# Designed miniproteins, single chains, part 87

Each design is a single chain, and the fold is of that chain. pLDDT is the mean over its residues in the fold that is shown.

## One batch from the design tools (miniprotein)

Design m3021
Fold by ESMFold2-Fast:
Structure m3021 (fold): chain A 81 residues (1-81)
Amino acid sequence: DREEKLKRLEELLIEALREIAKLLGMKEEEIEELVKAYRAGDMETLDRIVEERLAKLDEEEQKKFFEKVKELEKKLLEEVA
């Protein structure tokens, strides 16, 4: 059951990652690259992509991004706790 719960959590995290990437205005191909890096455990590539995209946002867009991230974190915690 632990292994199945971990797989479920991974799926939810990937769904959240896709949602966040869409909010960053990433194209579908860019989102798939981000998900691929996450699945491969390539956190360096993932961090770089997110940082580069976040740096292109203005202050208002950054605020909306962080609000959405907090919303998704709450949903993930409710699903697993």
Scores: mean pLDDT 76

Design m3022
Fold by ESMFold2-Fast:
Structure m3022 (fold): chain A 60 residues (1-60)
Amino acid sequence: MSGEEARLEVEQEALDRLKQSYDETAATGTPEEAARMKEAVDNGEQSLEIARKRAEEAAK
């Protein structure tokens, strides 16, 4: 149970960092760099959603 919660916290923190990096790259970087960061953010959001569902299932 606690393992899924710990992972959810890690995923959330990583996603927050990625979003900040994406905003900076979109403002100052190349379109190609911004596109890579956007893809990383999208993947992070999907991972967070899966982690959240797993935490909910563990709480059943």
Scores: mean pLDDT 78

Design m3023
Fold by ESMFold2-Fast:
Order: C-alpha cells, then structure tokens, then sequence
Structure m3023 (fold): chain A 100 residues (1-100)
C-alpha cells in the first residue's frame, strides 16, 4: 500500500541525486528487491525479482545505444511503486485490477 508508493518515490529521489548510471542502476535494482520483499502476493514478488535480475543488463544495453535521462528512470520508479501499491490494495478487497 502506502509503503510501496514510498519505496518508488524514495528511489526516484535517489536516482535524481545520483551522479553516475551505475548508481542509478543500483538504486533501481534495490527498489525492485525491496518491493518484492514487501509484496504479500508471491506472484507479484516473483515478477519484481525477475525484473530486478533483468534490469542491469537491459539498462546497460540501452545506455550503450543512447543516454537514458535520470528523470525518465525516476518517473519509472514512481510508476512501478504506485502500480504495486494498487495491486496490493485491490488484493485486500478481493478484487482484480481492471484490465486496460
């Protein structure tokens, strides 16, 4: 719930304050791992752990082809935190999130 949103917001602030791409990668991976540990749903936790494992290689490949703005990564961190928070709240109410 709120803790998941705060994890994303904290990671976003740290990403914007970071001076190197490697620091930003480390912050993003740590956020995904923290979200996975805080997720009560094993399926959501597994998805987040898989994302954490894949993040660094994918980011380095993208960075080699062009610079990824820190603001874009920060926005992504906030969005992931908010989405996990929404899934957790809906699960507590016995509801599935509406399909887009």
Amino acid sequence: AEEHRRLGERAAEEILAAETPEERIAIAVRMLEELARAAPDPEVAAELREAAEAFAPAFRESQARGEIPAEQLARGAREVGAQVALRVELAKEGREPPLP
Scores: mean pLDDT 75

Design m3024
Fold by ESMFold2-Fast:
Structure m3024 (fold): chain A 75 residues (1-75)
Amino acid sequence: SAVENLLEDLINAAEQAKDKSFEEQYELIRKAAQALLRAGLSKDTVVEILEKVREHMEKTSPEVAKAIEAVIKEL
């Protein structure tokens, strides 16, 4: 599905952000969330996708997971 493809793309982007600062990770995730909203996804759907990315990232980069959590709280 389109949502499954978006989830995979966001996981890959989050994995590539592991070597960045928290501020850069936060900004990349915030911009991605805003892009999804502009594409017509509901806030609830964007939050669900980001929560799945956060859960995936907790095992590989807790720092990126915290950046995702911070973006979710500000949506």
Scores: mean pLDDT 84

Design m3025
Fold by ESMFold2-Fast:
Structure m3025 (fold): chain A 77 residues (1-77)
Amino acid sequence: SAEEALKRAFESLDRAAEGRKVLADPSASLEEIQRAIGRVLSGIGDALHAAIVGGKESAEKANEYAKKLGLPIEVKA
């Protein structure tokens, strides 16, 4: 359960990182922006879920992964 939640968090954070790049692009279409917002929100939600399920260790791993991706996301158990 904790391992599965953390794996989903990593996958969602990868998509959030791609979404953040789209949001920084002034040429992005409205559809691309809407998709990017969804990806960022899912990354935050899945990281929070991993922290809730796996506690401090999962929160720290999710935060380290987010930092590696350059995402301004931090969660706490």
Scores: mean pLDDT 87

Design m3026
Fold by ESMFold2-Fast:
Structure m3026 (fold): chain A 115 residues (1-115)
Amino acid sequence: MREEEIRREEEELREEGRRRGWSEALLYARLAVLYARRGDYERAREYLDKALSLIKDEEVREAIKLIMEGRKEEGLEKLLKLASPEQQVQLEALYAVVEDPLLFAAMALEILLTP
């Protein structure tokens, strides 16, 4: 079943996170990407909210919330001010390709949390 397959992918991603030493915020951002790509926007939003609860930088939280609300350009503009040059290139590339606001928010947060 599709739901069983997604659950197995979640378990695999959690195991990879443990092996790779990912932060909880990065793991939740990656889980949000998984669910958003599968069209499960309820769970994607839940994991984004969990990731944001672990982020201390209020500007990052505000930018991601703007993106989640469909205000992608405003959110991106805020994130670009906080991002490294390498992260800026990745964020602009995502903006050009990813239309769904929750998927864009999750992937943008993943980029910012990846060292």
Scores: mean pLDDT 85

Design m3027
Fold by ESMFold2-Fast:
Structure m3027 (fold): chain A 91 residues (1-91)
Amino acid sequence: MDKEIQEALELINEGRYLLEKGKIAFKKGDYETAIKLATEALRKAEEAAELLERLLSERPDPVVQALLEEARELKEEAQRLIEEAKKKLEE
């Protein structure tokens, strides 16, 4: 596997793990921890997306495209969790 593709996959996996922990914190009413974990997941997703977008611009690759879609989905899920947790803190 390409080293950069492997790095992007590791970032996506780390982001998914952090997002899952953030969702658990949210369910427990720990909205501050949910925001912290979701923000870190968002950062991992953004880093993976930037890396994959650069690779895709150099060479069209369906594997890179699929991973970029996964990174974008992770980013959207993390952003939603941050927004929901912030809304709960404002209540």
Scores: mean pLDDT 87

Design m3028
Fold by ESMFold2-Fast:
Parts: sequence; structure tokens; C-alpha cells
Structure m3028 (fold): chain A 100 residues (1-100)
Amino acid sequence: SSEVQRNLELAREYMEEAVKYLEKAGLKDLAEQVRKYIEKAIENVEDRDKVKKYVDQVLELSLEAGKEAGKNPEKQEDLLKAGGYASMAAIAVLAATELL
């Protein structure tokens, strides 16, 4: 449906913003993991259990970004944006899954 497609497009857009801010903060490995798990969730959008598993991984990575923000005040704004966008990407995939 158009609603499923729109939510998956939003998930990709939010994922790219999260990756961008993580890379600006110098956390390239964390950025690659966020991309990996959001892409896996999108690939498995029809499988609610798999989506939940990958979304949970993205939320753990968002918590890691938050911890790094606390350790590095100069990177705090970028890391908070990264965590926010990663969480929004995860929520968008969950919304797409519930529409199926």
C-alpha cells in the first residue's frame, strides 16, 4: 500500500540522517550497524518478529550513542540527533509492519 511505502521511505530517510550524524561524530562502526539493522528490518518488513528483533538492536545502538554524547560534550548535538533519527527510522519500520 502507499502507506507502507511512505513509512519505508521515511525509515530510509531517517536512517541516512542517523548515519550522517554518527559519521560526523566519528562513530563509523555504529553508523554501519544502524544502516545494517534498519536495512534488515526493511527487508523483513512482513515478518513482525524479525522486525522487532532488528528494531531492538537499533534502540540499543541509540542508547550507545547517548552514552557517547555524555562522554564527549563537543559531539553531543550530533550524537543526540543521530540517536533521535535512528529511533524514528525504527518506529517507521514498525509502523509499516503493522500496516501489512
Scores: mean pLDDT 89

Design m3029
Fold by ESMFold2-Fast:
Structure m3029 (fold): chain A 84 residues (1-84)
Amino acid sequence: MNAEEGSKAANEVSKKGIMEVAKKAGIEADTPVEGAQKVIASGDKEARKELAKVGEEAAKVAEEGGATATSRTMYAEAKRVEEA
């Protein structure tokens, strides 16, 4: 798998995971970006932890695919979400 394929796979994992976390938290969102923003803004610590886990899983997929820069960015954002 090349870095481009790894980044694409990681983005798909991230999008699906974000929408599942938003849905589980009872948050209505039309896009993954909106879902992530609403989860962070909600102050729901459990939903934010689940969102951070999604970011960490996506980072692992990116790293396994050779997309090291994408993996590092996703991991850093996941930690930021957990602390927010």
Scores: mean pLDDT 78

Design m3030
Fold by ESMFold2-Fast:
Structure m3030 (fold): chain A 71 residues (1-71)
Amino acid sequence: SAGLGAARAIADLALEKGSPYLSADEAHAAALAGGASEAVAARVRAAAAERGRLTAAEAGGLVLYLEREAG
């Protein structure tokens, strides 16, 4: 699923960086790379911007929630 693919891409980015934290732009790019829609990726970016950053777990959980909400 797009949600699962996006969550995996977010987790993989955090592992590659060696950091659990993602900026708004990083979370957006990873979500899109994993197959999330632009609308879902934009909402994840907005959450990261509002909070200053997200953990990979927070961003992954949010993308899964948003894909479930959209279905």
Scores: mean pLDDT 85

Design m3031
Fold by ESMFold2-Fast:
Structure m3031 (fold): chain A 74 residues (1-74)
Amino acid sequence: MWTEEQLLAGALGLKLYEEGRREEAEELLERAVLRQPIPEEVLEEARSLELVSPEEIIEKLIELGVEKLREAVL
């Protein structure tokens, strides 16, 4: 269901959320889930990180209370 770009943005968003950068994390995750353009520099940064599994990304998005984003993808 999620594209490679969405998974990369999701992984980076989760990392930002864990670092306490909630607003930036939510903006990035919302952009990814709604299939909005993600800057190439952001994707390159995400590729340098250890990616979480798709299941973990989905679980974290639910925990963030972004149910509207889930509906946009599913």
Scores: mean pLDDT 64

Design m3032
Fold by ESMFold2-Fast:
Structure m3032 (fold): chain A 65 residues (1-65)
Amino acid sequence: MPSQAEIDRSIEHLRRLEAEAKTPIEREIARHGIASYEALRAGDLDGALSHTMEVIGAAVELALS
């Protein structure tokens, strides 16, 4: 499991990616990524997994476009 500092750094990186996103799908990927790390930080493993699956689904959709 990543450290709290690593989780916080990942969230800040994803927030920058969300702010700089040029398409709706890129923003959705960043938002679900943030929510996944926030759930992980809170100890909500089911929530973290749920949001991670949303990121994977959106990334696969983007890759197949």
Scores: mean pLDDT 79

Design m3033
Fold by ESMFold2-Fast:
Formats: C-alpha cells, sequence, structure tokens
Structure m3033 (fold): chain A 97 residues (1-97)
C-alpha cells in the first residue's frame, strides 16, 4: 500500500506540473492523507480524476491547503502515521528540488 501511495503521489505531482499547476507542501500532505483514508482513489485512472478535480480548486496556478480544506473536512480525512508523513515530505522535497 505505502509503495502504491508514494507512486500515486509522484504521478499526481508530475501530472499537475505538466499542466502548469503547482502544489504546496501542506496541500500535498493533505492529498496524501485523503488517498490514505480513501484507498479506492488508487484505482486505475484515479490519479487523472484527482488531478482534474484539484486543478478545478486551484487559486490561480497553485493548489494550497486552503483550496482543499473543505474537501478534507467533508471526506473525514485522517492524519498519516509519523513514519508515512516523513516519507511523503521527503518525496515532496525530491520532486521540488
Amino acid sequence: FEEKLLKFLKELYELLKSRGISITEEAFLAVAEMVNTHPQLLEEGGVEKLADFLASLATGNTITADDISALVESWSVKPLSPELREKVLKLYEELTS
């Protein structure tokens, strides 16, 4: 599951970047928490559907935590474990370097 989550997040970031859309670290972490809470998003085509949806919420060309805060609340999103949180943050650092 963890490997699938990290791969999904990398593909999501790259897809958003290809469309000229940036995502903040806080928003990226919140998206990771959403996918971890709702593993059905890891299904084939899920990354494309989520990218389209998040892009529609973006303020200009950047997705912020504020843009997705209502979604996080409505979907009863749970925090990541400390270990998984660190791996997601490390992935974000690698993708933004």
Scores: mean pLDDT 79

Design m3034
Fold by ESMFold2-Fast:
Structure m3034 (fold): chain A 73 residues (1-73)
Amino acid sequence: MIDLKKLREIAKKVGKEHGISGEILAALALLELGYSEEEAAKALGIPYMTVRMAKRMRDLLAELVREVLKEVL
């Protein structure tokens, strides 16, 4: 089970360093771990539409998502 508090903190840190929303990076990290869009939205307490928009940026943000997952796992 992933530590959601740690995920949010690391995603916010990495996002701030690169000018990207930490919520977007956290959502993409959960999707990479096999969460559905609805599960990711509920886990993070963010709108489903935010997760949907994040998914469209998946390829562009893949390296940052990998960086987040390295620090969380």
Scores: mean pLDDT 84

Design m3035
Fold by ESMFold2-Fast:
Structure m3035 (fold): chain A 100 residues (1-100)
Amino acid sequence: SMELERRKKEALKELEEFIEKLLASLKEKVETEEEREVLEETEKELKKLLEETKERLEKAETLEEVEEIYREAVSRVTAIVLRAIGEMTDIRLERRRAEE
């Protein structure tokens, strides 16, 4: 249906914008080469998730399936970003310990 195709397109766009905003926030917090490596790996993982979500959305046959796929994707993006923040925090704590 036209409504189903429209919701698939909106869900993908919203996910892309959500990822872009989170990556922009992470880029602003990068101070070292080690933190940049975490950012680069995170960006790769998020791009892979986006491609996988796009394929799942293309196969979705109902609005309920589209919403479920979208919510799962948002949850996974959030988990990936929180892990990246944790890794960057650990790098900063190790640098602080070295300056004791």
Scores: mean pLDDT 88

Design m3036
Fold by ESMFold2-Fast:
Parts: C-alpha cells; sequence; structure tokens
Structure m3036 (fold): chain A 95 residues (1-95)
C-alpha cells in the first residue's frame, strides 16, 4: 500500500510540473510522467489507464487530508494540490 501511494504521489507531482511547464495534452502528460518514473507502458491508452489507477489510490488517501485542511473547498487549485502532495508525502515518510 505505502509503496503504491508513494509512486502515485510522485506521479501527481510530475504531472503538475509538466502542466506548469505548458504541457496541455493530458495524454502526453500521462505518458511523460510514467516514463520519468521508469514505468513501462505499451501506448498512451495504457498510460492513461495506469495513471487513473494510481491517482484513484492517491485520491482515497488524500480525501482525509483535503477534509481536514480544506473543509469548505469544492475544488483545489494547482498550488493547493502541490501543498497537499507535500503534506501527504511527509505523512507517508513517517510510516
Amino acid sequence: MVEKIKLALRLAEIMLELQRQGERDGHTVAWEALQRLGIEVRDKRDADRLVQELLDVLGEYATKYIQKKYPNVETLDEDQLLELSKEIKEDIEKE
């Protein structure tokens, strides 16, 4: 569990960095992020599926942190997502 959450968190961080650098194609973001993590995928469709699986795991873990830190927020902006990612990473590293 912890290893998969750590991988998902690093994936999310890379995807956000790519978006900050001006990458606008979600399929390219997914593909490039997985390549940077050394994860082998057959094509962009396989990349999208694997990214979704990893982000779902992170999302379940993140729900507790979102509710505690941002109780009245319906949608997080990019800076809030990066701050949340850092907080989750620090919490996971304590385990």
Scores: mean pLDDT 70

Design m3037
Fold by ESMFold2-Fast:
Structure m3037 (fold): chain A 70 residues (1-70)
Amino acid sequence: SELDKYKEDAYNFFEELIKSVKDPEAQKKLKELFNKYKPEIDSAKTIEELVKIYNKFLEEYDKILEEARK
C-alpha cells in the first residue's frame, strides 16, 4: 500500500539522517529518538499521521544538533 511505502521511506530517511551525524553523542541521542518513534511510525494509520511524526522527529533532531554544537 501507499502508506506502507511511506513508512519504509520514513525508516530509510531517518536511518540515513542519523548515519550522516558524525558527533557520537548526537548520533546516540538520535538513535534513541528513532527507537522511540518506531512504534508511532508502525501504528500510523494515515499519511497525515506519518507527516506529523516526520515533523516531530525533525524538530527534536534540530534540538539535539543545536545542543551538540554548544
Scores: mean pLDDT 84

Design m3038
Fold by ESMFold2-Fast:
Structure m3038 (fold): chain A 82 residues (1-82)
Amino acid sequence: SEEDKKRYEELKKKLVDTAEQINAALKAGDFATAEKLMDEYVKLRNELFKLAEELGIPVEELVKTIREIYAKRFGVPLEPLP
């Protein structure tokens, strides 16, 4: 549906914004805030996975996109939490 497509795009934007906030917290030495934001990043990623499956979007393409976004922001992706 159009609502699901909009939600998908909004979740991708939130994921990118969260990654940026994590990077800012790490640069400031605020590891407590970075850890909380990393937990939120994982939750957003999992919601995107579920929505992608429901929309028939290849999960492998979404994973690649998320990894590329993260790698671009941090130079080296953090080990993915399961």
Scores: mean pLDDT 74

Design m3039
Fold by ESMFold2-Fast:
Structure m3039 (fold): chain A 71 residues (1-71)
Amino acid sequence: SEIEKLRKEALKLAEELVQALSDKDIEKAEELVKKMKEIAEEAKKLGDYELAEQLEAAVKAAQKRIDELKA
């Protein structure tokens, strides 16, 4: 299933993003946020609005932490 594939990719990106933020790897975290936004857009195209909403929330939380690390 296309949706199952996206959900697996989203989970892997979320785990990598948590690690990048823990390591204070701003460059890696920004790259992962970009990829997560792309998956959120694909989820919307497939009608998985719940996944898209979850990913958008994760992006917002990650962006706040990245902004704090840059300050």
Scores: mean pLDDT 86

Design m3040
Fold by ESMFold2-Fast:
Structure m3040 (fold): chain A 69 residues (1-69)
Amino acid sequence: SGIEEAQKHLKKALEAAKDELSERSLQGVEEAIASGNPVLLANAAKELIEASTNEEARKHARKALEAVL
């Protein structure tokens, strides 16, 4: 499903960006992933795209956003 694909990509994005993000931001993304809520997943993906300078993190965040639409 799109939700499972988004969760998978957000986990990879979070792993790639973990050294760039505040502990609060990391927690927020983890909570979004655990929720499986498409709105929260989309918002977390957008925040990762804006906050991260890591190309792998941004790539996976974009794929997560694409998966939930």
Scores: mean pLDDT 84

Design m3041
Fold by ESMFold2-Fast:
Order: structure tokens, then sequence, then C-alpha cells
Structure m3041 (fold): chain A 119 residues (1-119)
């Protein structure tokens, strides 16, 4: 069973910065891709950033210029560095990992890290 653990959430002022961490229980060689997704209060998910094990990255419109995704292959850990935070960034942040094991790709998600952006 793949375990994903997000950490680094908390309360931040508007215009501030925070770094989220997502650790995946599988070795990097089995990880195909990692994505960060925001679930807002009241519903609605937003894709923020994705990275493949080869380092290819992509960003959603709301994340461009403000957020940076990175992946530490040695520790199977994804990071989301968030800057210039806005009230609309408040919500629960999830890592979704695509893991290839025994010829099958499976998706795994953690319990999420909560971020609150205050004025």
Amino acid sequence: MVVVTESGGGTVAEGGSITLTGKISEPAEDIVAVSWVLERPGGGGRGLASITSSGKVSYGEEAKGRFTISFDAANSTAYLNMSNLKAEDTGTYYVIASVLKDGVVRLAAGQGAEVTVLP
C-alpha cells in the first residue's frame, strides 16, 4: 500500500510564503509523477503543479509565477514552495502520486495539509 504524507501547512498572512512537503512511501524509481492539488473550502479542486520522476514540470494558471514544485528522488519527497499567497489559496493541499508497481499504475493521495491565508 502506498502512503503519502503531506506536512508544512499552517496559517500565513497574505503576501507571505510557505513550503509544503509530501513524502511518498515508495522509491523514486517506482514513482511516475507527482501532482499538488488544492481543495477549497466549500468544494472545488484546483490542479496547481505536476512533476515527473524525470523532472518535467507543469503549472496551473493560478500557480504560475507564485509556486514552484520540486522533487527529491533520494527521499521520494515532493515540495511545493508557495509565495505571494492570496486569500483564495486557503484550503487543503493534497499530493497525488502515480506509482508503477508490478506493471500497474496506481494513484495514491494523502490526508492533506491545511493552509489558511489571513488578510
Scores: mean pLDDT 84

Design m3042
Fold by ESMFold2-Fast:
Structure m3042 (fold): chain A 64 residues (1-64)
Amino acid sequence: GMAEAEEALRRLREAIERAREERDLSTAKVAQHEAQELKALYPELAEEAEEVIREARRVIDELE
């Protein structure tokens, strides 16, 4: 439900930060994809999901 989706977005933010620190491009790309799916399934969380997508994209661009 919504609470599980909010928890998933929080965990994705943590995963994106680890991906940046560990220079793990694959994890950053997976996190971007998962955040996009959460945005599609839970439009009510669109703003938070878009923030996560932007953070993942920033990390991807920094590592490529």
Scores: mean pLDDT 86

Design m3043
Fold by ESMFold2-Fast:
Structure m3043 (fold): chain A 70 residues (1-70)
Amino acid sequence: SEELQRARRLVSEFVDRVDAASREDLDGITDETIARLEQLRAESTDPAVRAQLDALIAGVQRIAETKRQE
């Protein structure tokens, strides 16, 4: 799926960005990434693709929460 390939790339970019980010920048990067993933989810009509996008959104939120606690 093109949507899933784009989503996985967004998550990979998110991980790279937050590794170098300050706490102040973390929320902006997280919100931007989630918004882009939610846009892909809204454009998808396949329930299996939507479920995988939901899992990726949850993964981004989990990574952000871990970084906030550092």
Scores: mean pLDDT 85

Design m3044
Fold by ESMFold2-Fast:
Structure m3044 (fold): chain A 68 residues (1-68)
Amino acid sequence: IEEEVKKLIEELTGKKAKMDSNLRLDLGLTTSDVVHLLKKLGVEVSRSTAAKLRTVKDVVEYIKKYKE
């Protein structure tokens, strides 16, 4: 999951993703980009929930909880 998330972010942004990277500040991802990213990984998410995800780690933890 961690490597899949990092790879997909790198494909979308051209920037190397780290677990502590901020989605908006470091990677330039919008809330819509986060929704699209999660949808590509088979995870449905509301815009309000996606807006609460701040780091790559938050995305990974959300996916783990969703598939739990």
Scores: mean pLDDT 78

Design m3045
Fold by ESMFold2-Fast:
Structure m3045 (fold): chain A 66 residues (1-66)
Amino acid sequence: YILTEEAGKAAVEGLEAAGDLEGAEKARRVIDEHVGKPVSEAVAAAGRLGSAAAATAIYDASKEYG
């Protein structure tokens, strides 16, 4: 599956709504580099940044909007 702009936006908005501003910033950085690339690469990149919340949000949004 390819990471879409819609899935990326939903992931960041979900983290911001949950009050995880650090996770939202890390997700935004990963999304900026991975839109149009495999979702698995974006999830792995978020995990390497130490944000399980960002990795989960990107994966969950991609199931909804991918």
Scores: mean pLDDT 80

Design m3046
Fold by ESMFold2-Fast:
Structure m3046 (fold): chain A 59 residues (1-59)
Amino acid sequence: SMKGQTTYVDDSGLPITKQQVEDLAKQGVKKIISTGPGMATSDARTLAKTLGVEIVDSL
């Protein structure tokens, strides 16, 4: 686990979108943690895999 690299925590409760993943990846984000009931969209998950970004859905 590369704890200490750029991690983004999303507490909005809204789904993580493909556009958000792209923008966050351009900012150097490697891990996105959603703390709300919102889940990443399928397009966001596909793009995240392509860009090497980890998406964690927290319940």
Scores: mean pLDDT 75

Design m3047
Fold by ESMFold2-Fast:
Order: structure tokens, then sequence, then C-alpha cells
Structure m3047 (fold): chain A 75 residues (1-75)
């Protein structure tokens, strides 16, 4: 649990830093809100045992990649 929570927290900080590069404040805030909700759900699913650590890592990688694509398109 602690290892998974740490990975989620580190990924959250990384994606927020990426999103900060979006120049449109409305689009930036909308994406931040979506990311926050997704990460809250991911933490709950990890704590409840509905996702394994391996599955959490895969989802985090997918989220980071998706955010990078959006930021590149909006930059």
Amino acid sequence: LEEGEKLIDEAYQKVLELVSKIKDPEKRQELIDQIRKAFEKLREMLKSGRLTLEQVKQVLDDIIEGVEIIVEAES
C-alpha cells in the first residue's frame, strides 16, 4: 500500500507540473480537476484491493502518456 500510494503521489505531482504548461487557464483548470478525480479514484481502488500494484503502475503510465499528448497539443 505505502509503495503504491507513493507512486500515485509522485505521478500526481508530475502530471500537475505538465498541466501547468497549458496556457489557457480554463483548459488547465478543467484538466487539473479531471486528474484530481482520477487519482482519488485510483487511490481508493488500490486501498480496497480492487487493483493490484502492477495494474496501478500501468494506469499511471497511461495517464502520464495521455496528459503529455494533451499538453503537447495545447502548448
Scores: mean pLDDT 82

Design m3048
Fold by ESMFold2-Fast:
Structure m3048 (fold): chain A 57 residues (1-57)
Amino acid sequence: MEEAAKKLAEKLGISVSSAKDIIKSYLEGNEVTLRVAAKDLGISLEELKKIIEESLK
């Protein structure tokens, strides 16, 4: 989790704490929270999911 959160934080330009919350929402299937995060970041939900998946590898 920590390594994935660091990778996501670097890719999105956000804090590690914010990245952890986003990853947890993704794993829980909370699409509402993910859509809000994607809008705040100025990217699509699909792009956000792709970046999360790449960070979890």
Scores: mean pLDDT 82

Design m3049
Fold by ESMFold2-Fast:
Structure m3049 (fold): chain A 93 residues (1-93)
Amino acid sequence: TWSPETREVRRRAMELARRAAEAGKAGDYERALELAREAGRLARDAAREGRVTPLEANQIAAEAAVHVYRELVAAGDPELGERAQRAIMDAAR
């Protein structure tokens, strides 16, 4: 199981992912993509700061990306889902 620090980074990234999905469902496309990028940057910055390993950061970013994608696909917007997923993964690099 992950350390408490890694779990906290995951919790925060997933919170941003949920907010991104909510913004997308509300039709706020710009806000959805900005929140998606914030989730990716959070994972990247946590790895850069040594708070999580690069592997853990990649796993957190992937989990956040899959969550936003599934939520937006379920809401009937698979194109926004793909864009948000890519935004998270691109920002996490």
Scores: mean pLDDT 89

Design m3050
Fold by ESMFold2-Fast:
Structure m3050 (fold): chain A 100 residues (1-100)
Amino acid sequence: SMNEQLAEKLSEIVEETEKELRADENLSEEQIKEIKKLLEEVLEAAKNGSLREFADKLLEAVNKMIELGKKGGEKAYEKVLEIAEKLREKVGEILNELLA
C-alpha cells in the first residue's frame, strides 16, 4: 500500500537523519533523542494515519526540531535547520514518487 511504501522509505530517512545528527558534535545526546522521538511519531502517522495526518505530524516535528535546535545555541540551530531542510526535501521526493 502507499502507507507501507511511505513508512518504509521514511524509516530509511529517519535512520540517515539520526546518523547525521550523531555525526555533529554541536548537538547534545538529549537533543538527538528528542528529535528521534519526533521522527518516530511521523513514522507512526505515516503507517496508521491519513496523508493529511502524516503531513500535520511532519510539520509539527519539523517545527519542534527547530525549537530544540534554537535551545542548543547558534551552531546547534544551524545544523538542525540543515537537517530539517534535508528531511523536508527527501520526504517531498518520496511523496512526488508515490503520488505520481
Scores: mean pLDDT 77

Design m3051
Fold by ESMFold2-Fast:
Parts: C-alpha cells; structure tokens; sequence
Structure m3051 (fold): chain A 79 residues (1-79)
C-alpha cells in the first residue's frame, strides 16, 4: 500500500507545475515502504524542485524519476 501510494504520487509529481507537496508525500510513503529506489527518486525530485525558481523538475531529474517508475513497472495514472 505505501509503495503504491509513493509510485502514484511520484508519477503525478514528475509532470506537475508545483510538485513539492506530491514529492514530499511520495518520499514519506517510500520511507514507510523502505523502498530505497523510490526514496532516491523522490529526494532527487525534491532537490531539483527546490533549486528551480519555477519549482519544476529539471529535464534530467524528470528523466531519472520516470526511469525509476518504468523499472518498477509503474505507469503514471494522472498524466
């Protein structure tokens, strides 16, 4: 359950204009699930969003997040 919630939040966040809330929710769920790959992807997304003046993920961070989602067999539901 926590892992699925992390995957959904992370997938939605990868294409959001202000992904901070979704990325923080994904990180919390990933930590609860003890899924190191999801924790890494959510942390990367949060750091990218914090460093961006427009709060968007960088193309590199978005690619890394989407690659993690694909490798875990998840397709973003809200995109």
Amino acid sequence: MNRERALEALGTASNSVDPRFLLRSALNAAQAAKDDRLVEAATLGLESSRQSSDRKLSPEARRAVEETLRSLGHTPTYL
Scores: mean pLDDT 72

Design m3052
Fold by ESMFold2-Fast:
Structure m3052 (fold): chain A 78 residues (1-78)
Amino acid sequence: SAVHEAAEKLLAEFEAELEELLAATTNPQARDVIRRSRAAFRAAVAALLADPSATEAQVRGFIAAFRTLALQELRRAE
């Protein structure tokens, strides 16, 4: 579905961003935040996609909000 396709693309893009940040980060606390954020993001997206009423707009909004919060936590750990 269009919802699943959009979610997979956005998931892949954010995972690539987190992998790049992990490669550039030497701080153990920041690295732990990145790894935990990646795992939490995967679980949350999977739960959202299990809802057959989920819209593409809801998926995009959720991913954008999660990314913002994850990057804020990363900055706090650094």
Scores: mean pLDDT 76

Design m3053
Fold by ESMFold2-Fast:
Structure m3053 (fold): chain A 82 residues (1-82)
Amino acid sequence: MQDALYKELERLRGRLREAREALRKQLAAETDPARRAALERAIKNLDELIAQIDEAIANKASVAELTRLLQKAQAALLIVSE
């Protein structure tokens, strides 16, 4: 059933948005140009992943695509929590 996969993606999307907000707060306080650029790239990558998840849900993407996005979201959250 797709419902469990959609609910998990929505939960991870929420966590990605929280991580993005945390990075935006770090960016607002950061004065080093190289670190600012790194934070901007990380935020952009999270924005792109969130958009891909939103589009996949809206377009009723395949189980394979939903599973791929689930794995990418889990990996992204692991990286931003380090």
Scores: mean pLDDT 82

Design m3054
Fold by ESMFold2-Fast:
Formats: sequence, structure tokens, C-alpha cells
Structure m3054 (fold): chain A 80 residues (1-80)
Amino acid sequence: SEEVELIKKAAEAVLELAFKLAEEGKYEQAKELEERMSKLIEEFRENKWSKEEFLEGVKKIMEELNVPEEEIKEVVEKIE
């Protein structure tokens, strides 16, 4: 389903970013990113959010965790 593909792309893109953050020694940021994304995916599935609402949620999590804008753009582009 389109929903399953969206979740898969988001999980893969976020996991790749989390590995990069951990490699840079940003372990707490990587952990918080994974935890918040897990929560967002649960909420997306429960509340029947649109793709646009889900992508906005992903972007907001990364912005709140002070992920560089360039890395946020890469993650969002991989999910779209």
C-alpha cells in the first residue's frame, strides 16, 4: 500500500540519518530522532494522516532536534 511504502521510505531515511549522527558522536540526538519518529509513525497510522501531514511531522522533529537544514532536505526528498 502507499501508506506502507511511505512508512518504509521514512524509516530507511531516518535510520540512515541516525547512523550518520551516531558516527559523528551525536548519540543522544540519534536516539531522540529514532524515538520521536517511532511515535510519529504510530500517530500517522492511528489518526489516518495525509502524506503531507506526515512529512510536516518528520520535518518538525528534525528541526526541533537541530538537525542541519541540508540533512533535513535529504531525508524529506528520500521520503517524497
Scores: mean pLDDT 82

Design m3055
Fold by ESMFold2-Fast:
Structure m3055 (fold): chain A 89 residues (1-89)
Amino acid sequence: SDEIDEQINQLLLEGRYEEALELMLANPYLSAYMRTLLLSLLDDPEARRALLEEHAAFLRRLQSIKDPKERAQLRADFHRSIRERAEKL
């Protein structure tokens, strides 16, 4: 839902990564690749934090871009990166 997505984004931008993780895993619209990758890192807090920090950086970059084509490309690049990492598990 839009409200859950906004809450997750806000928590990530505030560095509240554990709360963001709980909402991300509760979100039925979370990408299957992102879910798989996050679940694979439940016992690796350092790698999990790095992934969530990378997601926050993606969101900050997305906020700085107004052009719809550039926004779509940034989303595609981020999702491709997540997919490739999940597929290597």
Scores: mean pLDDT 85

